# Ledger of designs, part 32: designed miniproteins, single chains

Each design is a single chain, and the fold is of that chain. pLDDT is the mean over its residues in the fold that is shown.

## One batch from the design tools (miniprotein)

Design m1094
Fold by ESMFold2-Fast:
Structure m1094 (fold): chain A 75 residues (1-75)
Amino acid sequence: AAEAAADDLVTRALQAFSQGKFDEAIRLLEEAAARHPELRDRIAQWVDFVIRENADKLTPEQRARLEALRDRLRA
């Protein structure tokens, strides 16, 4: 199911964030958004959460990528 597949990608992104693999985590989240446009609102909310919780750990480029993804999903 599309919802379960997106949840798997988001879970893998969460695991990557916990391991400090921020670039991989952001890529997985971008992939989830691209492949599952029907879940855009849910993914946007999760991106907001990650930005808030990891603000001090993200590089400016990584934060910009997440903010761009969030804004695109809300457009």
Scores: mean pLDDT 77

Design m1095
Fold by ESMFold2-Fast:
Structure m1095 (fold): chain A 95 residues (1-95)
Amino acid sequence: SETEQVIQQLREIVEEAKRMLEKGEPPRTVMERALQRLVELLGQVTDPQVQTVLGEFMGRFAEVMRELEASGDREAALRRLDELLEQTTERLRAV
């Protein structure tokens, strides 16, 4: 389904972001890369409810990156990204 394809691509985007953070890439660089991929994904989605959930994910992802830039707490950021991915996956499967 479109939803399962979106979930799979979302997982890949989050895993790339986590790898970049683990390698010490700046949060801004990670944010720019992830948002570019998320915008491309959003452009392929036809369901308005899925578009809304992805838009909310983008906002929350950017918030996590801003908090990481302020705190330097990579472990907290990685945990929050995992939680965000799980919550977003549940929401996508509920639509």
Scores: mean pLDDT 88

Design m1096
Fold by ESMFold2-Fast:
Structure m1096 (fold): chain A 60 residues (1-60)
Amino acid sequence: ELDKRSEELAEKVREKLSKLKTLEQKEEFLVNLINKVEEKLKPNSSEEERLKAIEEVLKE
C-alpha cells in the first residue's frame, strides 16, 4: 500500500522494531500485532478498516 497513512504506519512499526534487540523479540512483536489486528477485524473488512485496526493496536 502506497497511501500516506499506510507509509506512516509502516514507519511506526519500523521504529518499534528498532527498539527491540533480538530477532525473536521482533518476531514476537509482529505476531502479536497481527493477532490483535485480526481479532479486531471482521472477515470482510475493508483496507481502511484494517489500517484503522493497525493504528489502534500500535497506539496501545
Scores: mean pLDDT 75

Design m1097
Fold by ESMFold2-Fast:
Parts: sequence; structure tokens; C-alpha cells
Structure m1097 (fold): chain A 96 residues (1-96)
Amino acid sequence: LSAEVQLMLLDGSLRVLERELAAGRATADQVVLGLETIKELLKALGQNISKSRAKEILARVEELAQRGIAQTHPTAEQKKKIQSLLDEMAQLVDKI
């Protein structure tokens, strides 16, 4: 896939998670799955985006993760998984 298409898929995945959280329908497991999907899309983009653009995406992901934690009341294990996913995405951005 082109970088443009991969960015569209990433933006779409972010918006789906935002809508589910806004509607109060998201579970903690759905937040984890959404973040895992976003991580895989960011990984697929690799070095095909600028580091500054990737940092903007990471900031958006962090905002959604914080909102997800506040709304879904995850277990300690689920919170650790969310933090692990954020840390992994930060490492992907650092490699750009």
C-alpha cells in the first residue's frame, strides 16, 4: 500500500476509536484492540512518514489512550497493556 493509503487507514482507525469512546460504547478490551491496530498501521508506515508527523500521531494516540482509561475503568493488567502499546509506538517513532 502507498504511504498515503496507510495514513488514511491509520486516521480511520483513530476516528473509529474516538467515535466509540464518544458514544460510551467502548470496552477496555476494545480500547486495547484499537491501539494494537493503530500500532500495526504505524509500524507498516515505517520510515515513509516524517518524524514530526509521526510524533503528532503519537500525541493523538496518547490522548485517546488516556480517554479510554478514564471511561472504561480497565484492570491493572489492561492499563499495563495500554502503556506497553504506547511505549512500543514511541519506539517506532524514534526509529524514524
Scores: mean pLDDT 85

Design m1098
Fold by ESMFold2-Fast:
Structure m1098 (fold): chain A 94 residues (1-94)
Amino acid sequence: SAEVVKKLIALLNSADANIVKNALESLLLLVNEDPSLAPVVAAALEQLYKERPGLLLPILAELAKNPQYHLALQRVAEAVSDAALKSTLVSLLK
């Protein structure tokens, strides 16, 4: 649902790191089911990376430890245009 994706992206702006993490987990599971969502999730992560890199990077590192998110993180990394964020995602998926 496009409405669910929009609401999950809005939750990435939460001051609560656990809400951001849970929203990102849900978005990655949706990217697993629908690869066409990778560009919109990548754009949301690029914005979060510019605004709050100290919040995003630890969450990405934690999620990358779980194989469940690897395919989605790879799909998102392929859609990311920011070189630093792309490099970080690729490095985490080694």
Scores: mean pLDDT 88

Design m1099
Fold by ESMFold2-Fast:
Structure m1099 (fold): chain A 90 residues (1-90)
Amino acid sequence: SMEDELIIKKSTEIGIEEGLILGKEKGLSEEIAKEAGEKAGKAVGEEEVRLRERIARGEISAEEAQRRLAEIFFETFEKTAAELLAEKKA
């Protein structure tokens, strides 16, 4: 849906911004930080769409959903950054 697309797009844009900040703290290059943030933000957006349906059905609280989204961002960011660093190490 258009709302789902907007959620994913917005989350991806925010993910890039947050990835750049987090990447700087972790000593990552801007290139790696941007790509890791983009993938993490997209993953968060996709899960936010799923969690909104579950919240609407009473299957999960908003607070639990927010914690899960944060976990997905950091897990996806760290995994993606590690993979990109390994690929650059020829």
Scores: mean pLDDT 86

Design m1100
Fold by ESMFold2-Fast:
Structure m1100 (fold): chain A 80 residues (1-80)
Amino acid sequence: SKVEELLQVLNVVLVKKKKVKADTEITKKEISEVRKDMVEELKRFGEKITKSEISKLIDEIVELDKKLREEAKKREEERK
């Protein structure tokens, strides 16, 4: 899905910049840099997507990633 593709791009960009760690929160500065990089990458794919739509998608991906991490930790604790 588009969300999964954008999540992969986000993770790759952040890993390349060595800003992603297993339990590290993504800072506002890091999110701003990822937004800039994703705008450039999406332009390369010829996507007709606006900067505001990209920003919204990045915010949704960051929120989704946090929720998935919290759910995974909760499930691990409940299965013990």
Scores: mean pLDDT 57

Design m1101
Fold by ESMFold2-Fast:
Structure m1101 (fold): chain A 66 residues (1-66)
Amino acid sequence: MEIEEKVRELLKKYPGVTDEDLEAAIKEARRMKDEYGLTEEEAVISALQAAARKHIEKTGKVLKPL
């Protein structure tokens, strides 16, 4: 639950992220924590980086915060 809120708050700053990408990022953050032993902070940062890369691959544009 805590990790979900942290991912939502971070990605909320980035208007190019869709709801589907946000849910995928939350799921990936949970997987990183549970399967790879990352801390919540490390998992959240990894999810943000993955979302940013996916945005570039989809749109060809850099994901920028507000």
Scores: mean pLDDT 74

Design m1102
Fold by ESMFold2-Fast:
Structure m1102 (fold): chain A 82 residues (1-82)
Amino acid sequence: DRINKLKTQKEEIRAETTKTVAEIQSALDDKIGDERSTNLEQVGEQKSNTYTQSMANAIANIQDASDKEIRKLEDKIQELKA
């Protein structure tokens, strides 16, 4: 079933995207936590915000790329139903 394979690919892309986003968030939390232990609190509110914003942009880019791939698979599924 070609349609079933495309649906499985969509689920795989969603799962990989979720995993990648979670890994990026975890890495950011670890970095921010470590820097707080080294007196980040005295200098680092803006530095923490910069790291957070940079990672948020990276996550948004990954999610956008994933959405585009899912859309292509949706289009193929729709064509196979026509």
Scores: mean pLDDT 75

Design m1103
Fold by ESMFold2-Fast:
Structure m1103 (fold): chain A 67 residues (1-67)
Amino acid sequence: MYKELSEWLKETLGIELTEEQAKELARKLEEWLRANREKNLENRTLLTEEEWLELLRKWAEEVLKKA
């Protein structure tokens, strides 16, 4: 998961993450998915591609800031 996520971020947003930062981002994603579990059961997708990009950008910025 986090390897695919870090590769996608590099390709899509130009953000390069360390292994540690990628794991932290994956943790945030898992927490978000758990928090929205009921919506995920009812709806196949919660976010558009653009909304996913914004959410992941915010998380990546937080992870980079903590460095």
Scores: mean pLDDT 66

Design m1104
Fold by ESMFold2-Fast:
Structure m1104 (fold): chain A 97 residues (1-97)
Amino acid sequence: SQSELIALVEQFREQVKGLFSDNLNDEDEGLAQTLLDAGVHDIIAMIEAGAPTSEIVEAIRLMGDAMVEFANDLGKPDTAAQIQALADQLIAQVREL
């Protein structure tokens, strides 16, 4: 259902926000959170519009890649790896719905 799919995306947002809070300084956390919120907003809009699962999965992958690149550029490869794992988990869960 759309509500289950949105709940999974919101859970991903909260998990990634936690990683940013634990691992980034306040300025970088603010920038990362803005990027994350924009990506999640677009994905939720796609879900509400009834976009195909393949398009939702691609949007999640692109958002995840952007977050991973941001963390790597800040010299946080362990944080980047954790974000990648969460994005991969979200994609797997979305494909099972």
Scores: mean pLDDT 90

Design m1105
Fold by ESMFold2-Fast:
Structure m1105 (fold): chain A 87 residues (1-87)
Amino acid sequence: GKTPAEKAVLEAEILLAMAQMILSIAKLSGKASEKDLEEMEKIVREMEELVRKAEEAAKKGDAEAAEKLKKEAEKLFEELKELFKKS
């Protein structure tokens, strides 16, 4: 079975994959402004860094840090979804 830290990392990785798909769709649609695309790209990069840090925390057995980083990624994903809706 997965530990709480492993579950947090998996959930953060799934959020990042969905965020990358949203960004790709926004780029392909041509409906988003250049400014909105740059902001979406920044959010995806920040989510990539949070997932990397969550993986490092989980390897060290730090479930609390992994969960905190997952929640930060969830917040960024919500910001990305709102920005995508404006496009």
Scores: mean pLDDT 87

Design m1106
Fold by ESMFold2-Fast:
Structure m1106 (fold): chain A 87 residues (1-87)
Amino acid sequence: EELKGRMEAVKERLIAEVREKVEEALPKISREDAEAIIEEAERRAEETAEEASKLDEDEAGKLVREAYKEIKREMEEKIEAAEKKAA
């Protein structure tokens, strides 16, 4: 129960942070790139949650923490790449 609540909070926080960064970059990047980045973050977060649901609680927590940290980093890189492409 506690782990499930923590996983959901981390997922919501990840998506909110990615959305905020995309919205800040929106004037410099296309709406198509912005939507693609948000959709990818949402899809990968959901996929991670699905995989975690097949594991025990300790392994699920580790997978979610590590995967969501990596997703956030990759989404930030994609935003920067889209800005450079638009410049």
Scores: mean pLDDT 76

Design m1107
Fold by ESMFold2-Fast:
Structure m1107 (fold): chain A 71 residues (1-71)
Amino acid sequence: MADLGAEARARAERLGNQRTLDLLRQADQLQKQSDQYFSRGLYGLAIQLNQQGRELTRQAVEGARAAEAAA
């Protein structure tokens, strides 16, 4: 994943954007589970979870930018 997730987290923490922090936590959990499935040869499940995690990270990045623009 791009470092945009870390940037979004820093912005969310600075602004108190709980929604963005929640999305990033969910994305981290999905990525972790994806890595576990990948290591076990369950590639289809790993890809699905990785895609879901990436989508949540994208939403978090967008949310953090929108919140900063509104602040």
Scores: mean pLDDT 76

Design m1108
Fold by ESMFold2-Fast:
Parts: sequence; structure tokens; C-alpha cells
Structure m1108 (fold): chain A 85 residues (1-85)
Amino acid sequence: SLPVADTTPELEQAAQNLKNALENGDKDKAKQALEELSKLLLEQGVPKEIVDAMKKALLDSTGKVSLEEAIEKAGKAMAEAAKKL
């Protein structure tokens, strides 16, 4: 935890579970971790459109590309969703 970040232990755990699933190419575990992370992000006020774009990009990339490329694709998808808001 950082003094400037309001990160909950639940959010940190969900993010770690997602990272592990993506690194292992485990699409089922990635889906479960994404659902939990998505729930927490929605509770923090992140728009559903951005969360949905993140979920789709990461799930579509799981087991097909590197973790780094999956994160880059998710970031671009989230940015494009944000532009439509």
C-alpha cells in the first residue's frame, strides 16, 4: 500500500489473482479474477463501459499474448471507452 493510494486489501488481492491467471494463461481463473476486480472497480465509481472494455481485452488476450501485451491492449481499450463518455 502507498500513502497516496486508497487501495483496499480486496482490490490488491483481486489484482494479484488476475496477474497470476494472465501469467499462467488460465482463462477460467482470469475470468473469475476479472469479475471480482470489476465488482470492486464499479464500487469505486469506475464507469461500467471502462470496466467492460478492460474485461473483454484481458480475457480475449489470455493465453494468446504476453502479460505485457495483454496489459497494453487493456489500457488502450479502457482509454477508447473513456473517450466515448
Scores: mean pLDDT 74

Design m1109
Fold by ESMFold2-Fast:
Structure m1109 (fold): chain A 81 residues (1-81)
Amino acid sequence: SKEDFLKGVEDAAKLIKENKGDIVKAFEEVYEKYKNNIDALTGALLMLTEAAEELAKGKSLEEAIKAAIEKARAVLEFLEK
C-alpha cells in the first residue's frame, strides 16, 4: 500500500541517520524489519538508494536524507497518476 511504502521510506531515513550514513547497515536493519512487507521494503530501498546518491554528491547527512525523502515521495506520486 502507499502507506506501507511511505512507512518504509520514513523508517529507512531514520535508520540512515541512526547509523550515521552507513547505507549497508541501514539496509540490513530495514530488511529484517520489512522482509515480509514488499511495499515497505520497496520504499525503504528507494530511500536508501537516493540517500546514497545524495551523500555521494557531498551533501550533509541531514540534507541528503531530506533530498532523498523528497525524491522517494515524488516517485510514489508519479506512480499514482
Scores: mean pLDDT 82

Design m1110
Fold by ESMFold2-Fast:
Structure m1110 (fold): chain A 99 residues (1-99)
Amino acid sequence: SAAELEKAREEGEKLKKEIKKAAERAVEEAKKNVEKLASDPELAQETLEALKSAMEALAEHLREAAELLSKDEAGKIIAEKMKEGADYALKLVEELVKE
């Protein structure tokens, strides 16, 4: 129904917003930790690579969870928003590590 699809859009946007916020906070904390490791550039780089690997794994698991939700039209809407959040998280970490 139209009401079910609207509810799915609202829940999907909320989930996407929470995923994006969590990713932004993780990147902010990583930047602070790297600044504290200014005297050890090798450990700082290893820390960034570990964060990248962890966020890539999390993004993959979120995409897998999204596929399991894609059983009907409402689930597909929520799944698309979840995947958008995961893609945003991965992009933030890629940008952090490339500098």
Scores: mean pLDDT 81

Design m1111
Fold by ESMFold2-Fast:
Structure m1111 (fold): chain A 92 residues (1-92)
Amino acid sequence: GLKDLVLEHLLSLGVPENVLKSEQVLENYLKSVTDPETLQRYEQLVLSDLDKAEQSGDKVGQALSYFSLGIIYEVQEKQELAEEYYQKALEI
């Protein structure tokens, strides 16, 4: 699916496999979270990381942050928004 294409793209950009495995661990953790406040906190942290990557010109960091946002929205069952962020990651 689109998420698998993003994973392959991030690997091609030089993101290490252990970093992508950490994103998988985060996804499993977020799926266990039932409170909206914890999900919102993680969204804000990733948005902060995205802002820093944009300010420093870190394209790989931007792609990884878009991928993380896609996961966060997918866990919230916001599928269209998740796909939008996965597509943004692929455009880098």
Scores: mean pLDDT 81

Design m1112
Fold by ESMFold2-Fast:
Formats: C-alpha cells, structure tokens, sequence
Structure m1112 (fold): chain A 73 residues (1-73)
C-alpha cells in the first residue's frame, strides 16, 4: 500500500524529523505562502531549485502549516 510514502510525508511535517525540509520551508516561507494552490506551490518549488526528493515533503509541510491552501475543487 502507499502507506509507507504517507509515513515519509508525516515525518516531513513533523518539526525536527527532516531538518532539510524545515530549512527550506523556513527560508522560503514568503515564496511558499504566496502560492494559492498545490499546483502553484509545485511551480514555486521548481523555481527555487528544490531537489525532486524534497519537493513532496516540502509541499506536505507547507500545507500542514497552512502556508498554502489545500485546494480540493
């Protein structure tokens, strides 16, 4: 099941569990909070040069902290 990938996302949203994710979110908080959707957030991460393996964790953290609305439409 995809539960193992879900666990990685949970660890990424936990402060101190993934310091690289914490640093990226803290450093780029203004740019991340300017994104109004998950799609725009992906474009922001690409523009910031965030490594592919950290993009999912950073997105999960930004959504969890309320920096980007989880658009369900």
Amino acid sequence: MGTEEGLEAVLATTPGARPEVDEIVERHRAELSAAKSTAELMDTLDALGVPDHLRGPVMARAIHEGLVPADEF
Scores: mean pLDDT 68

Design m1113
Fold by ESMFold2-Fast:
Structure m1113 (fold): chain A 77 residues (1-77)
Amino acid sequence: MVVGRWVLNLGEKLTVDLPAGILRNVGAGGGVHIRDENGNILAYLGVGQEVDISDLAGTWILENNGSGLPVTVDLLS
């Protein structure tokens, strides 16, 4: 089930407190970097890709890396 959704414009960074779950890029183009608060890349999600964050609840940065169209990221539970 989708329990959260974020839309990131080209080059946008969004700081989000995330519960346990799965993040998925459901956009039509571009990629999203999932970073910790220190800017370290934890994952890169191309279109249709997902990452399990169930054991990594906390503050994360979602970044549209400046390529392609706006990206949409869903949190699934």
Scores: mean pLDDT 76

Design m1114
Fold by ESMFold2-Fast:
Structure m1114 (fold): chain A 75 residues (1-75)
Amino acid sequence: SIKEQMELVKRSNEIRKILEQGRKAEEQAKREMQEVEKKHAELGDEESKRQAIKELEENLKKVKAEYLRQAEDVF
């Protein structure tokens, strides 16, 4: 039916928006990782750099999981 098609289009658009927001959040996290790598490379502190990158990677994984969960909730 037309109503079913409209609901599918609406959900598809919502999922697309969630995924686009997730992609932007991933790009932002990657930029932050690059800035941390650059800053710590200048200081020569590999342990500090490793720890900071690990925290940013953990946050990135949480962001990805959250947006995937939101997309599943819309399905």
Scores: mean pLDDT 77

Design m1115
Fold by ESMFold2-Fast:
Structure m1115 (fold): chain A 78 residues (1-78)
Amino acid sequence: SAAAALQAALERLDRIIEEAADIARDIEDPEERKEEIYRKMAELILGREASEEEIERVKKEMEQLLEEQHKQFQAELA
């Protein structure tokens, strides 16, 4: 079913984010940590080293998702 496919995709995304965050946890600089998280997310998704362009794409997609979430939250507060 579509619901089962979505659930499986969300479970994979959660694990990817968690693993990337774990790898970057020891980075003290917040900007450096954030960049490393995006790099590791891209690498985990692709199963190989990610190019700068692929890392930027993951970053933009995640920022867009966060913006959509923020926009929905702002609409609820209005």
Scores: mean pLDDT 71

Design m1116
Fold by ESMFold2-Fast:
Formats: structure tokens, sequence, C-alpha cells
Structure m1116 (fold): chain A 68 residues (1-68)
């Protein structure tokens, strides 16, 4: 498969001073082909420059959740 939806987790400071710290869950042997990327706000710009045509969901507000 070449069409894989990547989950992008970004660590950012919220207005209330809270930082969303992402983590990965322990999955079984039958994991999803979805790849999780954890980047800082500074690294996100470079990543999107090379993979801008690749669909990704960015969570910056509220709890960090992976893309479906």
Amino acid sequence: MHHTRERLLVVVDTPDGRVLHPYVLTLGPGESPVKTHTVTPDQLQDWLLEHGDELVEVVRDGPVVPAP
C-alpha cells in the first residue's frame, strides 16, 4: 500500500501554558499500517514542505488523538 494516512502529533504550547505531550499505545501484532510522526512546531514546516501533498491531521487544541 502506498496510500497510507499518517498521524502527525505536534507538541505545542497552549494559551493556558499546557503542552500536549503525545505518546503511542501498545498495539497487538495486527497493527494499522498508519505511521505516527511526532514533530515539534519548528520541524513541522520542513516536514510539510516535502510531504505537503500527503494527507495529515494535526491536533494542536485539546487532547492529542490519532487520525482515523
Scores: mean pLDDT 43

Design m1117
Fold by ESMFold2-Fast:
Structure m1117 (fold): chain A 87 residues (1-87)
Amino acid sequence: GIEPGAEVTLLVDGQELRGRIVSVEEGGTLTRVTIELPDRRVVFVSPSHGIGTRIVDGVTQTGGTLLTLDENGNVVDRKGALLTAPQ
């Protein structure tokens, strides 16, 4: 599932990025997932309650937006992304 410590795959602009979930923050309408990549940290934002989520071959895939943050936590890039997490 989407939980701290889980290894996940992000698909962004046709590239696969592998990372580890650092934290998950569930809001009323959006869920924020902080992911540590080898070179940076990113935040994946998706609709809450499984909206935009599909199950393919026993793996959960969730559509959302990937936010790249600078060293001060400001958003410097936004891209559509697909998050793949084990169930």
Scores: mean pLDDT 74

Design m1118
Fold by ESMFold2-Fast:
Structure m1118 (fold): chain A 104 residues (1-104)
Amino acid sequence: SLEREIDRGVIDVARAVARQLLKKNPEAAKEFILDEIARLTGLSREEVEKMVNMSDEEFEKWAKEKGLPEEVIRALKALKDGNYEEAIDHLERAWLRRLDEEYR
């Protein structure tokens, strides 16, 4: 339980950092979100960036073929739309889901 509580605290800090970056430097917030998606999915940072720059049709097909988690797909869609705040919210849900899966 202590390890799970520490990991939850790390997620809370990551969310706070992402939100603070967004207020001061949206470009740095975008980079942070892309790096975290790469880490969560095992994809390269270059592959994640390619997905953000794909057409919506190509993105839907690629995301399904790669079997990406739903919250990661939603975060990438929010990034494609320039909605970094929504992307951070979906990224937080992806982190929480991974935490729940780890401590099952």
Scores: mean pLDDT 82

Design m1119
Fold by ESMFold2-Fast:
Structure m1119 (fold): chain A 91 residues (1-91)
Amino acid sequence: SEEEKELEEKLKQIEEGVRAMMDDLDLDGDGVVTREELREWLKRVEDKPLSDEDIDAIVDAYMKQFDVNGDGVITLEELLEVAREAFEKNV
C-alpha cells in the first residue's frame, strides 16, 4: 500500500540519517563509536554550551539506549536496530 511505501521511505531516511551521524562520530572508521567520540560530537553539534556534567548525563543516556550488547561502544548495527524498533513501535 502507499502507507507501507511511506513507512519504508521514512525508515530509509532515518537509516540514512543514522549512517551519516555514525560517519561523523566514527573518527577511526572502525564502525564503532566510543563514549569519548560521542562527547566530542555533542560539543560540536550543540548551539548552547553544555557543562561536562550535562554532556556525561547525555552520553550515559545514549550509551544505555544504543549499547544494546553492553560492550561499552555503539555500533552502526545497534543504532539502526534501535531506530528501526522505535519506528515500528510507533506504527
Scores: mean pLDDT 67

Design m1120
Fold by ESMFold2-Fast:
Structure m1120 (fold): chain A 59 residues (1-59)
Amino acid sequence: SDELLKLLMLKLGLDPSTDTLSDELIKRINDKLKNEMTEEQRKEFEKKSQENIKKGLQS
């Protein structure tokens, strides 16, 4: 799950080692995905990204 987030960050031009995960960063990722991906891909990546982050925050 963390690896999927890191790959998403790298694909979007973000550095997973220096950039912190926050609600604002999640919004930025989702916004960029909405603009650059198809609706189907965007929805899937949004769902996976949010769930992965929630799981990471919950332990």
Scores: mean pLDDT 63

Design m1121
Fold by ESMFold2-Fast:
Structure m1121 (fold): chain A 81 residues (1-81)
Amino acid sequence: SAELRQEMAERIFEELSKELDEEKAETLTLAIMTEVQLVENGEISEEEGFEAIRKLLRSEGLSEEQIERILEIVREYLEKL
């Protein structure tokens, strides 16, 4: 649902904003939501989408703990979408 997508994006943005400035957190949130949409559309597997998100966040210098917190949010919402 649109409401669940908005809630997920908000939670991802809040988590990213703990370590990154607002502009970077917004850009990365949009990139993560793009991967989520590809999974929802069946264009990539959930495993492939998670790996893409992990690589993206790691390339931006996030810790493994921060990356796992973001992925937990994505997992929670993918079960509900």
Scores: mean pLDDT 85

Design m1122
Fold by ESMFold2-Fast:
Structure m1122 (fold): chain A 92 residues (1-92)
Amino acid sequence: MEQDRKEFEELDARYRKLVEEELKKNPNADISEVEKRALDETLAYARERGASPLVIEYLEARKELVDAISNGDVEAAEKAQKRLDELRKKIE
């Protein structure tokens, strides 16, 4: 649990930094597209470094949420959010 939490915190911080840097460069950017790109980069990094399956699942669920929101799929967004809530409880 401690190792997964630290890894989650590091990857989440990296994701947020990528989003913030992109929005600084382009304040009018579509936030969902910025978040998707940041999540793709964070997922690639996590997989390359051998992050825990739990942390990878969390990032994948986060990407599903962003994709659902950008597509206007309310049901998919709700399912992804519930998945994220469950995964977060396992990480903490």
Scores: mean pLDDT 80

Design m1123
Fold by ESMFold2-Fast:
Structure m1123 (fold): chain A 109 residues (1-109)
Amino acid sequence: EEARRAAEEARRAAREAEEAAESGDSEKAARAAVEAAEAAGRAELAARRQRGEEGRRAGLEAARAAREAAEAATKAAKAAKGKNASLASGGAVGAIGAEFGAEIAARRM
């Protein structure tokens, strides 16, 4: 029960991290990744407190799903950081590309 709620929180945070990564908001993506990791930790603790065999198995599956969501959120946060660096250098590379294209066109005449 608690493990399942924590797994849902982790999945929600992972989606927020992916959305923030797509928008280039690396700070929001990083915060969402931390929230997902914390939720995954809570899911694991809740799973270990289950007393029945079936309850423990279900709790461990929920904890595994939460951990996978937290890992995805962390990857999204790292991608957002890389994307911001690429956007910062993209202007310079774009200008160089335009100049190089013009030079190639001139050399074909």
Scores: mean pLDDT 64

Design m1124
Fold by ESMFold2-Fast:
Structure m1124 (fold): chain A 102 residues (1-102)
Amino acid sequence: SEIEKLKKEATNLIEQAGQYLKQGNFDKASELYEKASELYLKISDLLSDDPKLSEHYRQHSEFYRQMSEYAKEGNRDKVRQLTLQLVGYSIRVIGDEIDEEL
């Protein structure tokens, strides 16, 4: 599906951004996180008929936008904190869906 292709592209950009961040190439890391943010926003828009799932990917977009800003500043600690917050957010969303199915 188009969504699966966009998710794979975003994942590849995020992996590359992390590598550039570790190398101290903050401008390139920022650029790649920003592109990943844009892809997740596009995924959210494509899922407009599923408000919960659309919102989930809109939040992913916002996290990567913030990671882009902190990466540009060279603030690796804030990028790491945002990554952990995104993981926590994703776990909560999955947990709520499981509870609704039971």
Scores: mean pLDDT 83

Design m1125
Fold by ESMFold2-Fast:
Structure m1125 (fold): chain A 127 residues (1-127)
Amino acid sequence: SLQEKLEEIRELLRKVEEVALGQPRLPLEEVDEVVSKLFRISTEAKKNNESNEVTAERISEETGLDKRQVLHALSAVDALVNSDFDSAIEHLRKLVELKPSVPLALWLLISAGDSEGARRLVAALEA
């Protein structure tokens, strides 16, 4: 059902938070720089109608993030925006398996509209 799919998406976003916090710790300044680059490049790419594959390559080159992780994160956000919940679930599951770092997880949570998840992740970094 639609409700079951939305609940699975919420659980997967929380798993992205948990997995990211389990990764090697980055300084807050480095997290801020990488997140800023993620928003800049993804925003420019959307204005230019660039594919997620091209966008993921550019983000990987500028940030050092794993291209496969970035591609699944971008694809999950696009699927959520288009209410393609089955595709969103598939990309979020793959992203959890790939164990994203905090900057990519934070960008994903903000871009997906999970403001509370984003706040929890930032608060955990400050603790």
Scores: mean pLDDT 89

Design m1126
Fold by ESMFold2-Fast:
Structure m1126 (fold): chain A 65 residues (1-65)
Amino acid sequence: MKPPSKEVQELKELIEERIEEVKTDFELMRVSVELHDKMKELGLSREEIGELESYFNKLLREKRK
């Protein structure tokens, strides 16, 4: 397996910070859109995007039960 890139690691940290700020489903939707836009702008690989989506979903499950 390839080690995570610096960009993936930085986005994981951003995901952690943004999820802590999410208090409503509306804010969750906004954060999700923002993260996807950043991933597209950075030109991340399919594998990197999948890793970030998995991490986001993991943190969501932990926070929402």
Scores: mean pLDDT 73

Design m1127
Fold by ESMFold2-Fast:
Structure m1127 (fold): chain A 84 residues (1-84)
Amino acid sequence: MLAEKIGIETYIILVKKYGRDALVSPEEVAKAAKEAALKLGLSEELAEKIGEKTKELAKEKGEKISPKEGAEAVKKAAEEVFKE
């Protein structure tokens, strides 16, 4: 639920900043993930953890990834952080 909302908000942020057809770095996806988490009312600590986990998962996908792939990585990262 909340992980899915963070993924969707990250997708919206990435599309607004870079465009739907853009390829973005894992670092840009991680920054957008942190911004999305904070916007949805998560603490700074949780937002940082989601951002770091997103960066790790996004790097596994490639040096440049689509906003859709980025959002998928964010959802998975948030799910893993919330299970801790």
Scores: mean pLDDT 84

